# Designed miniproteins, single chains, continued (3): the designs that were tried, part 41

Each design is a single chain, and the fold is of that chain. pLDDT is the mean over its residues in the fold that is shown.

## One batch from the design tools (miniprotein)

Design m9392
Fold by ESMFold2-Fast:
Structure m9392 (fold): chain A 89 residues (1-89)
Amino acid sequence: MKLKEEGEKLIEKGERYKKIVDDLRERSLKTGDATPPEEEREEYLEVLEEIREILEKEGLPLTQENFNKVLKEKIEKALKEGEELIKKA
């Protein structure tokens, strides 16, 4: 059944998020500019929106520190949920 495909898609999504974040973090540390390139902007905005909602729910301000913490947790959860779906398939 489709559980294995859904698990693989979650892992792929988590890996894509991690790549975008690692690239932005590297740029921010080297140049002080966290502006994503145009081709990655859509995915970055999606991630930013989701994290902003989480931070608002927790009553935390949208800072780089809070953003990085929530994003790391989100990536880890997506990878773990994907693995569990694959194991249950």
Scores: mean pLDDT 70

Design m9393
Fold by ESMFold2-Fast:
Structure m9393 (fold): chain A 96 residues (1-96)
Amino acid sequence: ALEKLDEMIKIFEEIKEKGYLSEEQLQELERLARELEPALEALTAALADPEIAELMRPLLEAAKARYAAEGAKSEAERGIFSLETVRELLRRLEEL
């Protein structure tokens, strides 16, 4: 899961640098998203537990504050940030 998130982040960084999304990049992102679905479902199920949600609260609040502070940044930059947040949540879930 973490490796596939790193691949998605890399594609978004390329989109940010070039300022456009190619059809090939879109297809690769869709493939990676499908492969990540089981990990995202597991994360969603874990966050439904109030005890796990409370342990994750500082990370979620920090992510929310950072997203708000970024304002009018590009969609690619917001995508990178969202993927980095999910990666950290999954990493912390593995440590619990």
Scores: mean pLDDT 71

Design m9394
Fold by ESMFold2-Fast:
Structure m9394 (fold): chain A 68 residues (1-68)
Amino acid sequence: MRIPNIETLSKEELLLLVDILAQEMREAGVPEEKVEELKKRMVEAVENNDLEKFLELAQEAVELAREA
C-alpha cells in the first residue's frame, strides 16, 4: 500500500487513514495488541498535529502489514 502525501490531508482524512491502516494490519494477520497500540499512537499524533510522528507510525503499520 502507498501512503498518500500526509501534508495535503485534513485532520479528519488522517483519522480515516488510521482506521484504514488498522483494518489492513488486522486483515494481514498483525496481532490485535500491536494494531491497537499503533492506532492509539497514530490518533495521538494527529490530535497533537505531529505529522512527522504520524508518518513514522504509518510507515511502521505499512511494513507490519507487508511482513505479516
Scores: mean pLDDT 78

Design m9395
Fold by ESMFold2-Fast:
Structure m9395 (fold): chain A 82 residues (1-82)
Amino acid sequence: GARQEALIAEIERLLQEIDELLADPDLDESLKKVLEKIKEELEELLEKARDPNLTDEELEELRREVEEIEGLVGIIVGLSKL
C-alpha cells in the first residue's frame, strides 16, 4: 500500500545519502565503518519492507527502526560537515 511504498522510498533515500557520505574522501575511517554497518542494516530493512505480506503492525515497527537510523545518519552528517 501507499504507506509501505513511502517506507521503501525513505529507506532508498537513506541508502543514497549513505553512499554519498561514503564517497567523501575527507570522511573519517571510523565513521565509514559505522556507515557501512548502517547500510547493511538498511538493506535488510528494505528487504523486509518489500514483503507483500507485511502487516500494519510490522510496517509500523519497521518505520520506527528506520526513524532511529535516520536520526543516527543525521548525527553523522553533522559530524562530517564540522
Scores: mean pLDDT 85

Design m9396
Fold by ESMFold2-Fast:
Structure m9396 (fold): chain A 96 residues (1-96)
Amino acid sequence: NPNKEKALEYLEKAREYFDKAMELLEKNPSDPKNRELAFEYLDQAVEYMQQALELAKKLSPEDQKEILEKIQKLQEEQLKRIREEVERRRLERELE
């Protein structure tokens, strides 16, 4: 199913761009240029996620459920990474 394959491709790209954004924020949080680039990567991640959701609407109920479950897992992984970074920054601030 080409729509299902394309939705999975968009989810993979959403993950890649989110990971790139987080890596920039984790390594160089004080650099304005890196923050700007990180926000550009986050915008790309959001756009790919939206494209995956739009394609999911065109799938069978079974395939739509599979794609939505993958989106939910990705969002849970992303929230965990954000929480870990927030906690790391809090600990670093307390230890300075």
Scores: mean pLDDT 82

Design m9397
Fold by ESMFold2-Fast:
Structure m9397 (fold): chain A 80 residues (1-80)
Amino acid sequence: SKFEEELKEIKELLEEVKKKALEAAKTYSLDEIEKWLEEYKERVFETIKSKLSPKEAEELIKEVEKRVKEIKEKVREEYE
């Protein structure tokens, strides 16, 4: 289904975003990385809303919120 394909693509995309954020932690401040992650998240939400039904978009947006939160927690650990 279109939902299953988008879910797979988003999971793969967020793993790459996580790797990029952790690498950026070597050079950038926590505030800069968190701002970048929030801006990225908003762009992903707009893309999801444009491609999927409202119900499917809501489910995928919740998955993105959860995974971005997990990435932020991992990035914060680099500054502890």
Scores: mean pLDDT 83

Design m9398
Fold by ESMFold2-Fast:
Structure m9398 (fold): chain A 65 residues (1-65)
Amino acid sequence: MSPAERLRAELEAHLARLAADPSLSEDEILQGVAAEGARLAAELGVPREEAARILREVVNAFLAS
């Protein structure tokens, strides 16, 4: 699995975990996913532009569901 593919899978899993917590607002969920995305992208060496694109795609897919 590429670093970018792993970033996407981990963000989707993290977003699902946050969304399962009824105490969190949508803003808190999105802020949490963005923070984890930034941390994990740096750890995996995913370029900033690519990481931003993946985060946007993951968030948009969640908001559409």
Scores: mean pLDDT 83

Design m9399
Fold by ESMFold2-Fast:
Structure m9399 (fold): chain A 99 residues (1-99)
Amino acid sequence: STDPEVRRQLEIEILASFAIMSIAIAKELARRGDFEGAVEGVELALKNVEKLSEISDDTELIAKAKAALEAAREAARAGDAEAAVAHLEEAAAYLSQVA
């Protein structure tokens, strides 16, 4: 559809989906001990979440997702796979609720 509101909603869904996909990849890399790759995946998710913050009104959910992603990045940098995965799962749960 050419309706601007429909286009905005589709863009939100696409950006959230890209962030969730990047999170899924980062989780798998962290579980395999590829912490450099996990950090890269988190940084890609953060970039998509920053774009979401410009077009979505779900400011609290986006802020919580961003905080969880930042915590996951620090855990991955520290080589803590369990903490990284837990924070990534939390971030994905918040992002799945963004509209």
Scores: mean pLDDT 90

Design m9400
Fold by ESMFold2-Fast:
Structure m9400 (fold): chain A 90 residues (1-90)
Amino acid sequence: SMSRLREQQELLREIGRLLRRIGELIQREIEARKELEKNKDEIGYLEKQIEILEEAKKIAEEFGLSESVLEHIEKQIKELKEKLKELKEK
């Protein structure tokens, strides 16, 4: 039916939005790695990684991904923040 087709088109549009946002995060990671290779700024790299993961968490929450995915992202953010603190204390 036409109603079913519209529902499928909206679902595909939402999937497209999710994939685009994920692609943007992948591009930000590539850019951050290139800057690290150029300047050897580990602190700047970790700060960018934390920002990317905080964005990933927002995407995961918006699209209703599982509790285990959210917990995994939060754990990675905490580990990176700890590494950043250690580097800044040296």
Scores: mean pLDDT 82

Design m9401
Fold by ESMFold2-Fast:
Structure m9401 (fold): chain A 74 residues (1-74)
Amino acid sequence: MEEVAKEFNEFLQKIGEILTKLSPEAQKEALRLISEIVDEWEKMKTLPEEEARKHFEQVKERAEKKINEILAKD
């Protein structure tokens, strides 16, 4: 879990930096995405590390796609 938790925190930090560059409307969408990611993390931390890692990779890919959509619309 330590490795996955570290990657998760680094990913949240990245999203936080992007948030500072967004319009107020885009920030609302990004905050909803962050809330969704945090909820997924709460589920993942109850899983064995290898399953949590796979789940995190899927969540990260989905979140990156969503953040790119938000940036494209902004």
Scores: mean pLDDT 78

Design m9402
Fold by ESMFold2-Fast:
Structure m9402 (fold): chain A 65 residues (1-65)
Amino acid sequence: SPVEELEAKIERLKKARDDAIQKLRDHFEAEGVPEEEMDDYINQVKKVIDKQIEKLKAEREKARA
């Protein structure tokens, strides 16, 4: 089902986002990057990925029609 494929893509992207953010935090902390700079970068990454998730959600809703 196209809906099930899109739901699977959304879930994989959410998991990849959360994993990538945690790894970035661990890396920045190890490198001594200031927390405010780390948070700014992570927020930018999060915004890009969340935009992709919203596009997939819109495609999922169209596939339900």
Scores: mean pLDDT 84

Design m9403
Fold by ESMFold2-Fast:
Structure m9403 (fold): chain A 98 residues (1-98)
Amino acid sequence: MEQELANLITAAGIQAAAAEFYYSLGDKETAIEAVRGAVGNLLKAADLLEPYDPEAASRVRTLAQEAIDAANKGDIKTAVELVREAIRVLSEAVERLK
């Protein structure tokens, strides 16, 4: 579990950085796809976390939904900020499991 969660958190972080990079180049379509990828990894992480920390899992799902909604409106900056907040929630929850 811990290694799988760490891998999903890392993947979401890479995708958030990619979204920010492509958005800075004016490539909004690729930035939105990167946010969608990050959201997919966050939702998988929330599913793995749920039996151990259902409150953190619920918060991650809410932030992931808000991120995809922001991205679909073209607000990539807000979408990336929401993804990074979800990563923070996951990282703190994983530390509490130790």
Scores: mean pLDDT 88

Design m9404
Fold by ESMFold2-Fast:
Structure m9404 (fold): chain A 65 residues (1-65)
Amino acid sequence: EAATKAQILSALAKAQAMGLQGLTAAQVAALLGLSATTVSQALNALQAEGLVAKTGSKYSLSPAA
């Protein structure tokens, strides 16, 4: 799980560097080759930790992270 969270944070950071406003859980799953369920669980945990913010269907790095 910790490794999955690190991969998700890295993917969101790369997306931000590419000029994207955020990624959906499906886009993160596609980038990492993981199931949508695994990614959704990890994104929910990261959001609870304050590392990721959710706006509509998209997730981005929290301003505090």
Scores: mean pLDDT 77

Design m9405
Fold by ESMFold2-Fast:
Structure m9405 (fold): chain A 65 residues (1-65)
Amino acid sequence: MKEVTIKGAGTSGMKKIEEIIKTLPKGTKVKLIDISKENLEKAKKLLEEAGFEVETIVADVVEYE
């Protein structure tokens, strides 16, 4: 089973999500990790609408300034 993990569902993460929708087969599992629930909910809706399986994890993905 193919699975893809995306850390950060903000601006940079959204570009990766758009590429995934265009390039990966429907039914691929996508794991989303971000500190923002709102970003995760938007990304999850977009991916599920495109036919992907989505798991969301709320966690801090910024380690350093």
Scores: mean pLDDT 72

Design m9406
Fold by ESMFold2-Fast:
Structure m9406 (fold): chain A 80 residues (1-80)
Amino acid sequence: MKVTLILDSGKKVEIELNDDDTMKDIGEKIKKADESADPVAISIEELETLNPELAKKLLEYIKSNEEVDLGKVAEELSLQ
């Protein structure tokens, strides 16, 4: 499925998600879509290592929505 991600910079990138994609796979797809998004893509890849529970919740949220503001979602999941 195609998902539009809004990065912390406010920039929008479109990625193709598969059901078996991990947060690391999403980070790699963001890098391929926009090289200027590398810091955000690295942070997403590291999230699975630093906070696996938030990474899982974020992954489920991304797969359930066609447009996702990554900065807002990360903040909301941290406040739960």
Scores: mean pLDDT 71

Design m9407
Fold by ESMFold2-Fast:
Structure m9407 (fold): chain A 94 residues (1-94)
Amino acid sequence: SSLEEALETLEEKLKAAPNYSEAEAREVFEETVELAREVAKTLSPEEQAKLERTIENARKALEAAKTADEVRFIVQTFLREMIEFLKEKIKELE
């Protein structure tokens, strides 16, 4: 149920993402990182390392971003990656 609730939350954030300000998009990124790390507590060390690499790559992309459109695109990409990750984990636990 908590994974399904997390998935619904991320899907709603993704729907709103084209309309986020730069500040809102950056906030949603940090909220998504915290949610991803909560899920990671149930994962193998190898899967946790993979997730942290995905987070680090997105964070570096955000640091290099020069426009609000670039920030929104990076956050939308990260949200899609986290949504697919949660969908796969939900299937494994069913």
Scores: mean pLDDT 85

Design m9408
Fold by ESMFold2-Fast:
Structure m9408 (fold): chain A 119 residues (1-119)
Amino acid sequence: MELLKKGNELYEEGKKYYKQGDLDKAIELYKKSVELYEEAIKKDPSAEGYKNLGDSYRNLGIVYSDQGDLKTALEYSRKSVDYYSKAVSLEPDNLEISANLVGSSSVLSATESALKKSE
């Protein structure tokens, strides 16, 4: 519980810095939230923990894309889809998690398309 709560606080702070245009600080905070969520799921695997990892990796993908690092953005987008898929497997009737998986799959597809067109 405490690890997920602390991770959520860092994740929300990361979103605030991203909106302010501080991409480096947003990356730092999202990576810190990932560390806490990974520790939480290592102790007690949960759909919430996997969803929160999906959220953080999705936003890392977006920030790296905004910096022009499409290769790193693609890696994080793939991780986001993987973790949302794990969350859906634990709670298949959770429509919020299923919607997040669809959203992250769309971002992944867009990032792959952008990379394929960069000749």
Scores: mean pLDDT 86

Design m9409
Fold by ESMFold2-Fast:
Structure m9409 (fold): chain A 76 residues (1-76)
Amino acid sequence: MVTGTASMTAATTGRYEFVGVLTGPTHGAVTVVERDAKAGEVLTVTAELPEDGPATVTGNMRNHDTGEVTSTAPVV
């Protein structure tokens, strides 16, 4: 099994939706976290694949109150 973690920092205090995508050679997994966060708080999402091998993880975070969206670069 492969586990990937994506983390992003909240720019402002508000409600956030953080979507993590873990992509392996043959499988993909998506995890969604929605919660309230303070400015400077780190939001973390973890996804797991039922395969062993190289994988990448990406994250997309949306501020529910402002509509701002930020994305992470892939992590291998």
Scores: mean pLDDT 75

Design m9410
Fold by ESMFold2-Fast:
Structure m9410 (fold): chain A 77 residues (1-77)
Amino acid sequence: MKEREEELKKKINELDLPEEVKELAYELLSEIEDEEVREKAIEALKANPEAAIDLLKKIAKYLKREDVLEKLEEIEK
């Protein structure tokens, strides 16, 4: 478990995103138990950092994390 969390943190830190967005990405992606889905999300964030907030909003809605969704909407303003 702990090694998986550290690997996820390293991959997110490599993304060209603001630190606040990285923290929210970690919070959402750490709740995704399916490693294949989690890796695809990370690849999508790497491919288009400008769409990162939109992608994270979709993940937050899927995970029913309205608290994270609200924070992402505030960053987008």
Scores: mean pLDDT 78

Design m9411
Fold by ESMFold2-Fast:
Structure m9411 (fold): chain A 64 residues (1-64)
Amino acid sequence: GTKVRITITSDKPGLGSDGTKYNKGDTIEGVIKEVREDGNLLVERLDDGKLVLFGKDSVEVVEL
C-alpha cells in the first residue's frame, strides 16, 4: 500500500474503527489498505499498526 500522511480537517471526523477519537489538526502516518466505494479510507497506522477507517470528506491525504 501507499504510505501517506493523513490530516484531520473536520471537527467531527467520526471514530476510528477501534473507537479511537480524532481532533481537527491531528496528523496520522499510515499505509492505505483499502479505498471503499464511498471513498472512505482504511488505513493501517505506522505508530501501532491499528486499522482505522477515515471519512473521505473529513481528512486530507498526502503521499509520503
Scores: mean pLDDT 75

Design m9412
Fold by ESMFold2-Fast:
Structure m9412 (fold): chain A 74 residues (1-74)
Amino acid sequence: SELGALKRELHELIAENQDNEEFLAKLQEIAKESREKYNVVPDVNVYKDPELLEKTKKALEETVRKAKEEKERM
């Protein structure tokens, strides 16, 4: 299912970026916003909204890309 695939991708992304400070900071920011608005993040297993999962995944992926670009620049 779409929801199942997104949850798996998010779990993998989090697992792969445990040592990325920028990623963890962004995850905490999203967790605070979602906890206040949806009471969901970081518990991926309670997500029932694939749109919310997709937005979270994209935001985290952008953070990883941005951190990589900054490191490559200097």
Scores: mean pLDDT 67

Design m9413
Fold by ESMFold2-Fast:
Structure m9413 (fold): chain A 131 residues (1-131)
Amino acid sequence: SEEGIEALKKGVEAFIKGDFDTAIEYFQKAIELGVVAAYLLLGFVYMAQGKYAEADKWFQKFEEAAGVDLSKLNVTAFGFIPTGDLDLAKAAFIQALRELIEKGKDIFSPEVLKELEVALKTAEETRKKLA
């Protein structure tokens, strides 16, 4: 939905600004509005906070909702998002989105790919405005 995509964008903007609590709130709203990629993005916020068990839970929910096995993508994105260094966490988040789109193009539905592309574009535009 249009409202769901707007919530997704606001969650990404909050993440890039370092407001993880606001990012969690908007990604949860995006999930409620049917944005499947928001499960994955919520997992990345928890990784950036060092909450790895919670991150794993949300990655599993994404796999269930998207009907995919993330282990088949060979994406380094799931290996590590730094905690305690916000600039490295932002860079890792953007790189994770790029790798997911590139390696997932034949695995993810067109809808999930579009949601990830919106997230990547929003992250890059927000980071550029803060530079």
Scores: mean pLDDT 84

Design m9414
Fold by ESMFold2-Fast:
Structure m9414 (fold): chain A 62 residues (1-62)
Amino acid sequence: MSEEEIKKALEGAKEAFDYAVKNNDLTVLKAVLHELEELLKIAPEELKPEIQKLRDEVRAKL
């Protein structure tokens, strides 16, 4: 994935997280967590802190 594609995926994950929190959807929260873990494996170092922060927020809701 390009850096632009990773940023787009991160924005999509943020939207999905917001949706899941509003709807108390644990299945979507788990899916978002999995996506963020996969993004962390391929993300450039500059984007990792932002992805890790969102991952930690998702984990706090599980």
Scores: mean pLDDT 83

Design m9415
Fold by ESMFold2-Fast:
Structure m9415 (fold): chain A 78 residues (1-78)
Amino acid sequence: TPLDELRRRIEELRRRLEELKRKGLISDKEYEKLMERIEEVERMVREARTPRELMRADMELGAVDTGLAMLEVASKLG
């Protein structure tokens, strides 16, 4: 289902964030901020009662994904 796809993407983002932390490519503060955002998206998905609320969760998930991708690119350049 679309909901299961969102949950799989949330788990993938957590794994990517943990990998950056394991490799020492992200600070404790950056890790905590991004993890809090991922947990907020998971809460939004669980509490969504309308398609519009689910769309808001998807948009925030996309923003977190972009932030992680930028950190991953930065780690390859430096």
Scores: mean pLDDT 84

Design m9416
Fold by ESMFold2-Fast:
Structure m9416 (fold): chain A 85 residues (1-85)
Amino acid sequence: GAGEIISDLESLISELESGSLTLAEAKEKLKSVLSKASTFFSNNGNPDAAKGLAEGIEKLSEVTNQEGVLALAYSVLDALKTYSK
């Protein structure tokens, strides 16, 4: 459910803040979470949220540093919490 996706994203944010991930690993993990979230909202009657998350994956491809990945992760977390209310 949405709670598990939020927990996955919060865990990823902790890993990003700890510096334990390379940029490539950070992008791959965030892309995985975004893809999972997009599929979840598409299947659960929120196509607008699913589209926004898919656009997040597009934006992630343009990110060149860990700070940018972290900023995008926080933006997505805020959106997921809003859509899960």
Scores: mean pLDDT 80

Design m9417
Fold by ESMFold2-Fast:
Structure m9417 (fold): chain A 60 residues (1-60)
Amino acid sequence: GKEEAEKELKEAEDAAVRAVALGDRASAAQHLRRAGEYAKKLGDEETAARMFAGADRVAA
């Protein structure tokens, strides 16, 4: 449900932050894409756009 999607979004965001701190750019990009997909499912298009842009940035 919506609450599970919100939980998954937060877990993906937290995982992305940890991956960035460890210098794991590939994992950070994957976690940010996952966060973007959950934000999109929640109808939060602005958060989704930020997450996808962040993923592209760390993957570059």
Scores: mean pLDDT 85

Design m9418
Fold by ESMFold2-Fast:
Structure m9418 (fold): chain A 55 residues (1-55)
Amino acid sequence: MVVDGSKANQLTLEQKRELVERVRKARDDAIAKGLTEEQANAVAGEEFQRLLDEA
């Protein structure tokens, strides 16, 4: 079993900012699709974790 919870530390400051912007766009897109703000925040949080795991 292996788990890497420190993937964010691999990203540069610029990469982290770009990731945050992409997460914000995902949240805004969810709102535009008709999701509630709470649901959009959950989607953004899940995307953030997914991006970190894929990085």
Scores: mean pLDDT 72

Design m9419
Fold by ESMFold2-Fast:
Structure m9419 (fold): chain A 81 residues (1-81)
Amino acid sequence: SLEEELREELKLFEEVGREELERVIETTLARREKVLADLERHRDSTPEEVVEEMRELLRLAEARRVDEILELIKEKIEKLL
């Protein structure tokens, strides 16, 4: 039935989707960490407010991206059941 197919897809998403999302976030965070490190190294020529904003965005992405985005997608799929 369609319900069984959707439940199997939700289960697969929880197993594979989380790993893929974590991989994408890891790649994104790695690039942002490099940029942030470069900004910190050139602190004398970079406004401190810019560095602070970059740190805050990085922290929000790291804290929220995996759990909140995953929950949002799961909830959307679950609504189809």
Scores: mean pLDDT 61

Design m9420
Fold by ESMFold2-Fast:
Structure m9420 (fold): chain A 77 residues (1-77)
Amino acid sequence: SLEEKIKELEEEIEKLDKEIEEKSEKKYKEIEPIASKLTPEEADELALKFIEENEELGKRRGELRRELLELKKKLEE
């Protein structure tokens, strides 16, 4: 049913949000001890790489959120 699909998508989004949070925490812990030793250029490169890695997860989250909204609209019809 549409209701079951909505529930499954909400659960997948929650799991993905947790994965994003865990990945961000891990990256912070990796960078924190060396942050004071990084040049501005090295810091920018690390920030760009982190943004690129998070963009893929963010895109997937956005796709799931869009599908969830479309299914919710169908329930209101």
Scores: mean pLDDT 77

Design m9421
Fold by ESMFold2-Fast:
Structure m9421 (fold): chain A 96 residues (1-96)
Amino acid sequence: GRAFAEELLRRARELLRQIEDLYKQAKDAIKNGDMKAAKQALLEAEINLGMLHLLRAITVLLRRRGEEVPDEALEELDRIIEEADKLIEEIKKLVE
């Protein structure tokens, strides 16, 4: 139901926030000449993106099994994933 969709979106938003924090960490690492820390931040951001894709796959599977997941919840998940992808591409540009 709606409560399940709200919990999924809460987790997805937390993963996006972690990726945003990792982007800030990568920028600070580059400013300080710490390429190793910047690359570690990229790796952690890519893992969190993987978790977002897993949450989306689980959401689609549960919807197919009859769970009430609003279209708006899947649209919000897709928006969160798109934003996460953009942040990771920015981190990649920093570490090249």
Scores: mean pLDDT 87

Design m9422
Fold by ESMFold2-Fast:
Structure m9422 (fold): chain A 91 residues (1-91)
Amino acid sequence: MVEEYYEEKKKEGKSDGEIVREAHEEGVDKEFLEELILLAVREQLEEDIKIAEKNNDKENLEILKELKKKAEEGYEAFKEYYKEQVAKELA
């Protein structure tokens, strides 16, 4: 169901951020919203990993692979690791 919703919205040309925002505005439950965010994140990470591999960016590749692993573990694991990476870049 979550995957079907995401694919339908992507076919409409919506960005991942637009899809998540619209789902939240539509009043989907927290679990659905979290799974939708993870699905969007996993798709983006797969694309970013391919770009990093093509550019031989070993540092970013390691970070992206760890983010993908955390996203596979669940929303909370991904969220905590992502916060650490964002805080590191903002410092």
Scores: mean pLDDT 74

Design m9423
Fold by ESMFold2-Fast:
Structure m9423 (fold): chain A 66 residues (1-66)
Amino acid sequence: SQLERDFKLDKEQAEEALEEAEKIDKSMAELIRKSMEKGEQSSPLMGSMLYGVATVAGASTKVSEK
C-alpha cells in the first residue's frame, strides 16, 4: 500500500528535516513533531505540510544564507 511506503520513507526524511527546522524554529518543529507522534494516522495533507516545511527550510537556507 502507498501509505506503508510513504510512512516509512516520510518518517526517515522528515526526521532530518525536522532537526534542521528545529534549529531555526523550535516551536514550529515541536508542533509538527507532535502531529507525527499522533500521526502514524497522518493524512496526505500532513505529509504535504512536512515536505513543504522541509522544502521551504532548505530553500530559505539557500536564499537567505548568511
Scores: mean pLDDT 54

Design m9424
Fold by ESMFold2-Fast:
Structure m9424 (fold): chain A 83 residues (1-83)
Amino acid sequence: SSSRQQQINQLNDQARDYLSRSDYQSAIQYYQQILSIDPNNADTYTALGEVYNVMGDTDSSNSYYQRSISIDPNNEEARNLLS
């Protein structure tokens, strides 16, 4: 619904604001809120993978990219980021 998409967009904006400040833990919390609303949001799993990669957690990063690909096998971004 339009309301659901607006909520997800607002949470994405907040997560990106925290990322711009290198506040990775707050960004992760907002991405997890998106997943509580939409557990099959492939783009959010890709974003979590990118955050964990920047933090140096390669195992968590790869796990999130694999989850994104399992939801959307045509997600070229997640495939290209998977190490």
Scores: mean pLDDT 86

Design m9425
Fold by ESMFold2-Fast:
Structure m9425 (fold): chain A 100 residues (1-100)
Amino acid sequence: SPALEQLAREIAEAILEAIKNKEPEEKRLKLAEQMATYAADFAVERKASREEVEAFLELTREILEELAKKENLSEEDMKRAREIMEHFERVFLERFEELA
């Protein structure tokens, strides 16, 4: 879905921006939860299949890894970015499964 691909890019960019801005952990986790809630509602409204949702999450991870590499993120910042992504995926899947 072009709309899910665009959303994947926006989420990856938002995670990278939170890391670059040195947002505190609590704010990074809240951002992940807000984005996950929005993305899950969006996917459910569009009647996305589980396969499309899995592809969306994989694409978001791939874009985040590529953006982090281009920006030369430190190993510590890369770990923080992955932690935000993991929290995003957990909240997203929990909400998607409840609503779908």
Scores: mean pLDDT 88

Design m9426
Fold by ESMFold2-Fast:
Structure m9426 (fold): chain A 105 residues (1-105)
Amino acid sequence: SLEKLLRLIGLTLSVIGLLFQAELLAKKGDVEGTLRLAEEAIRLAEEALRIDPKDPLALHAAEGALEVAKIALETAKKAGDEEAIKRAEELVKRAEELVERAREA
């Protein structure tokens, strides 16, 4: 339906916006900020998959969330924050599982 398509577009664009924000925060060394954005991106990707897991936009949202999670991981590694690295690794794993679900749909 048109309503589902518009919602999927909005969610995917929101994930892209979070990706740009994550790159900016990473340049500032904001570990907690990048982790927060990764959590938000994963939540948006999960919502896109709930709407329509077979839509290519749901895959793009999941791939975007994975990129935000990877940015958080690299930011945590550069900071040498072992606890943040563990949190980011869990977020990367969650996002990878979302990408796999979208590809299998």
Scores: mean pLDDT 91

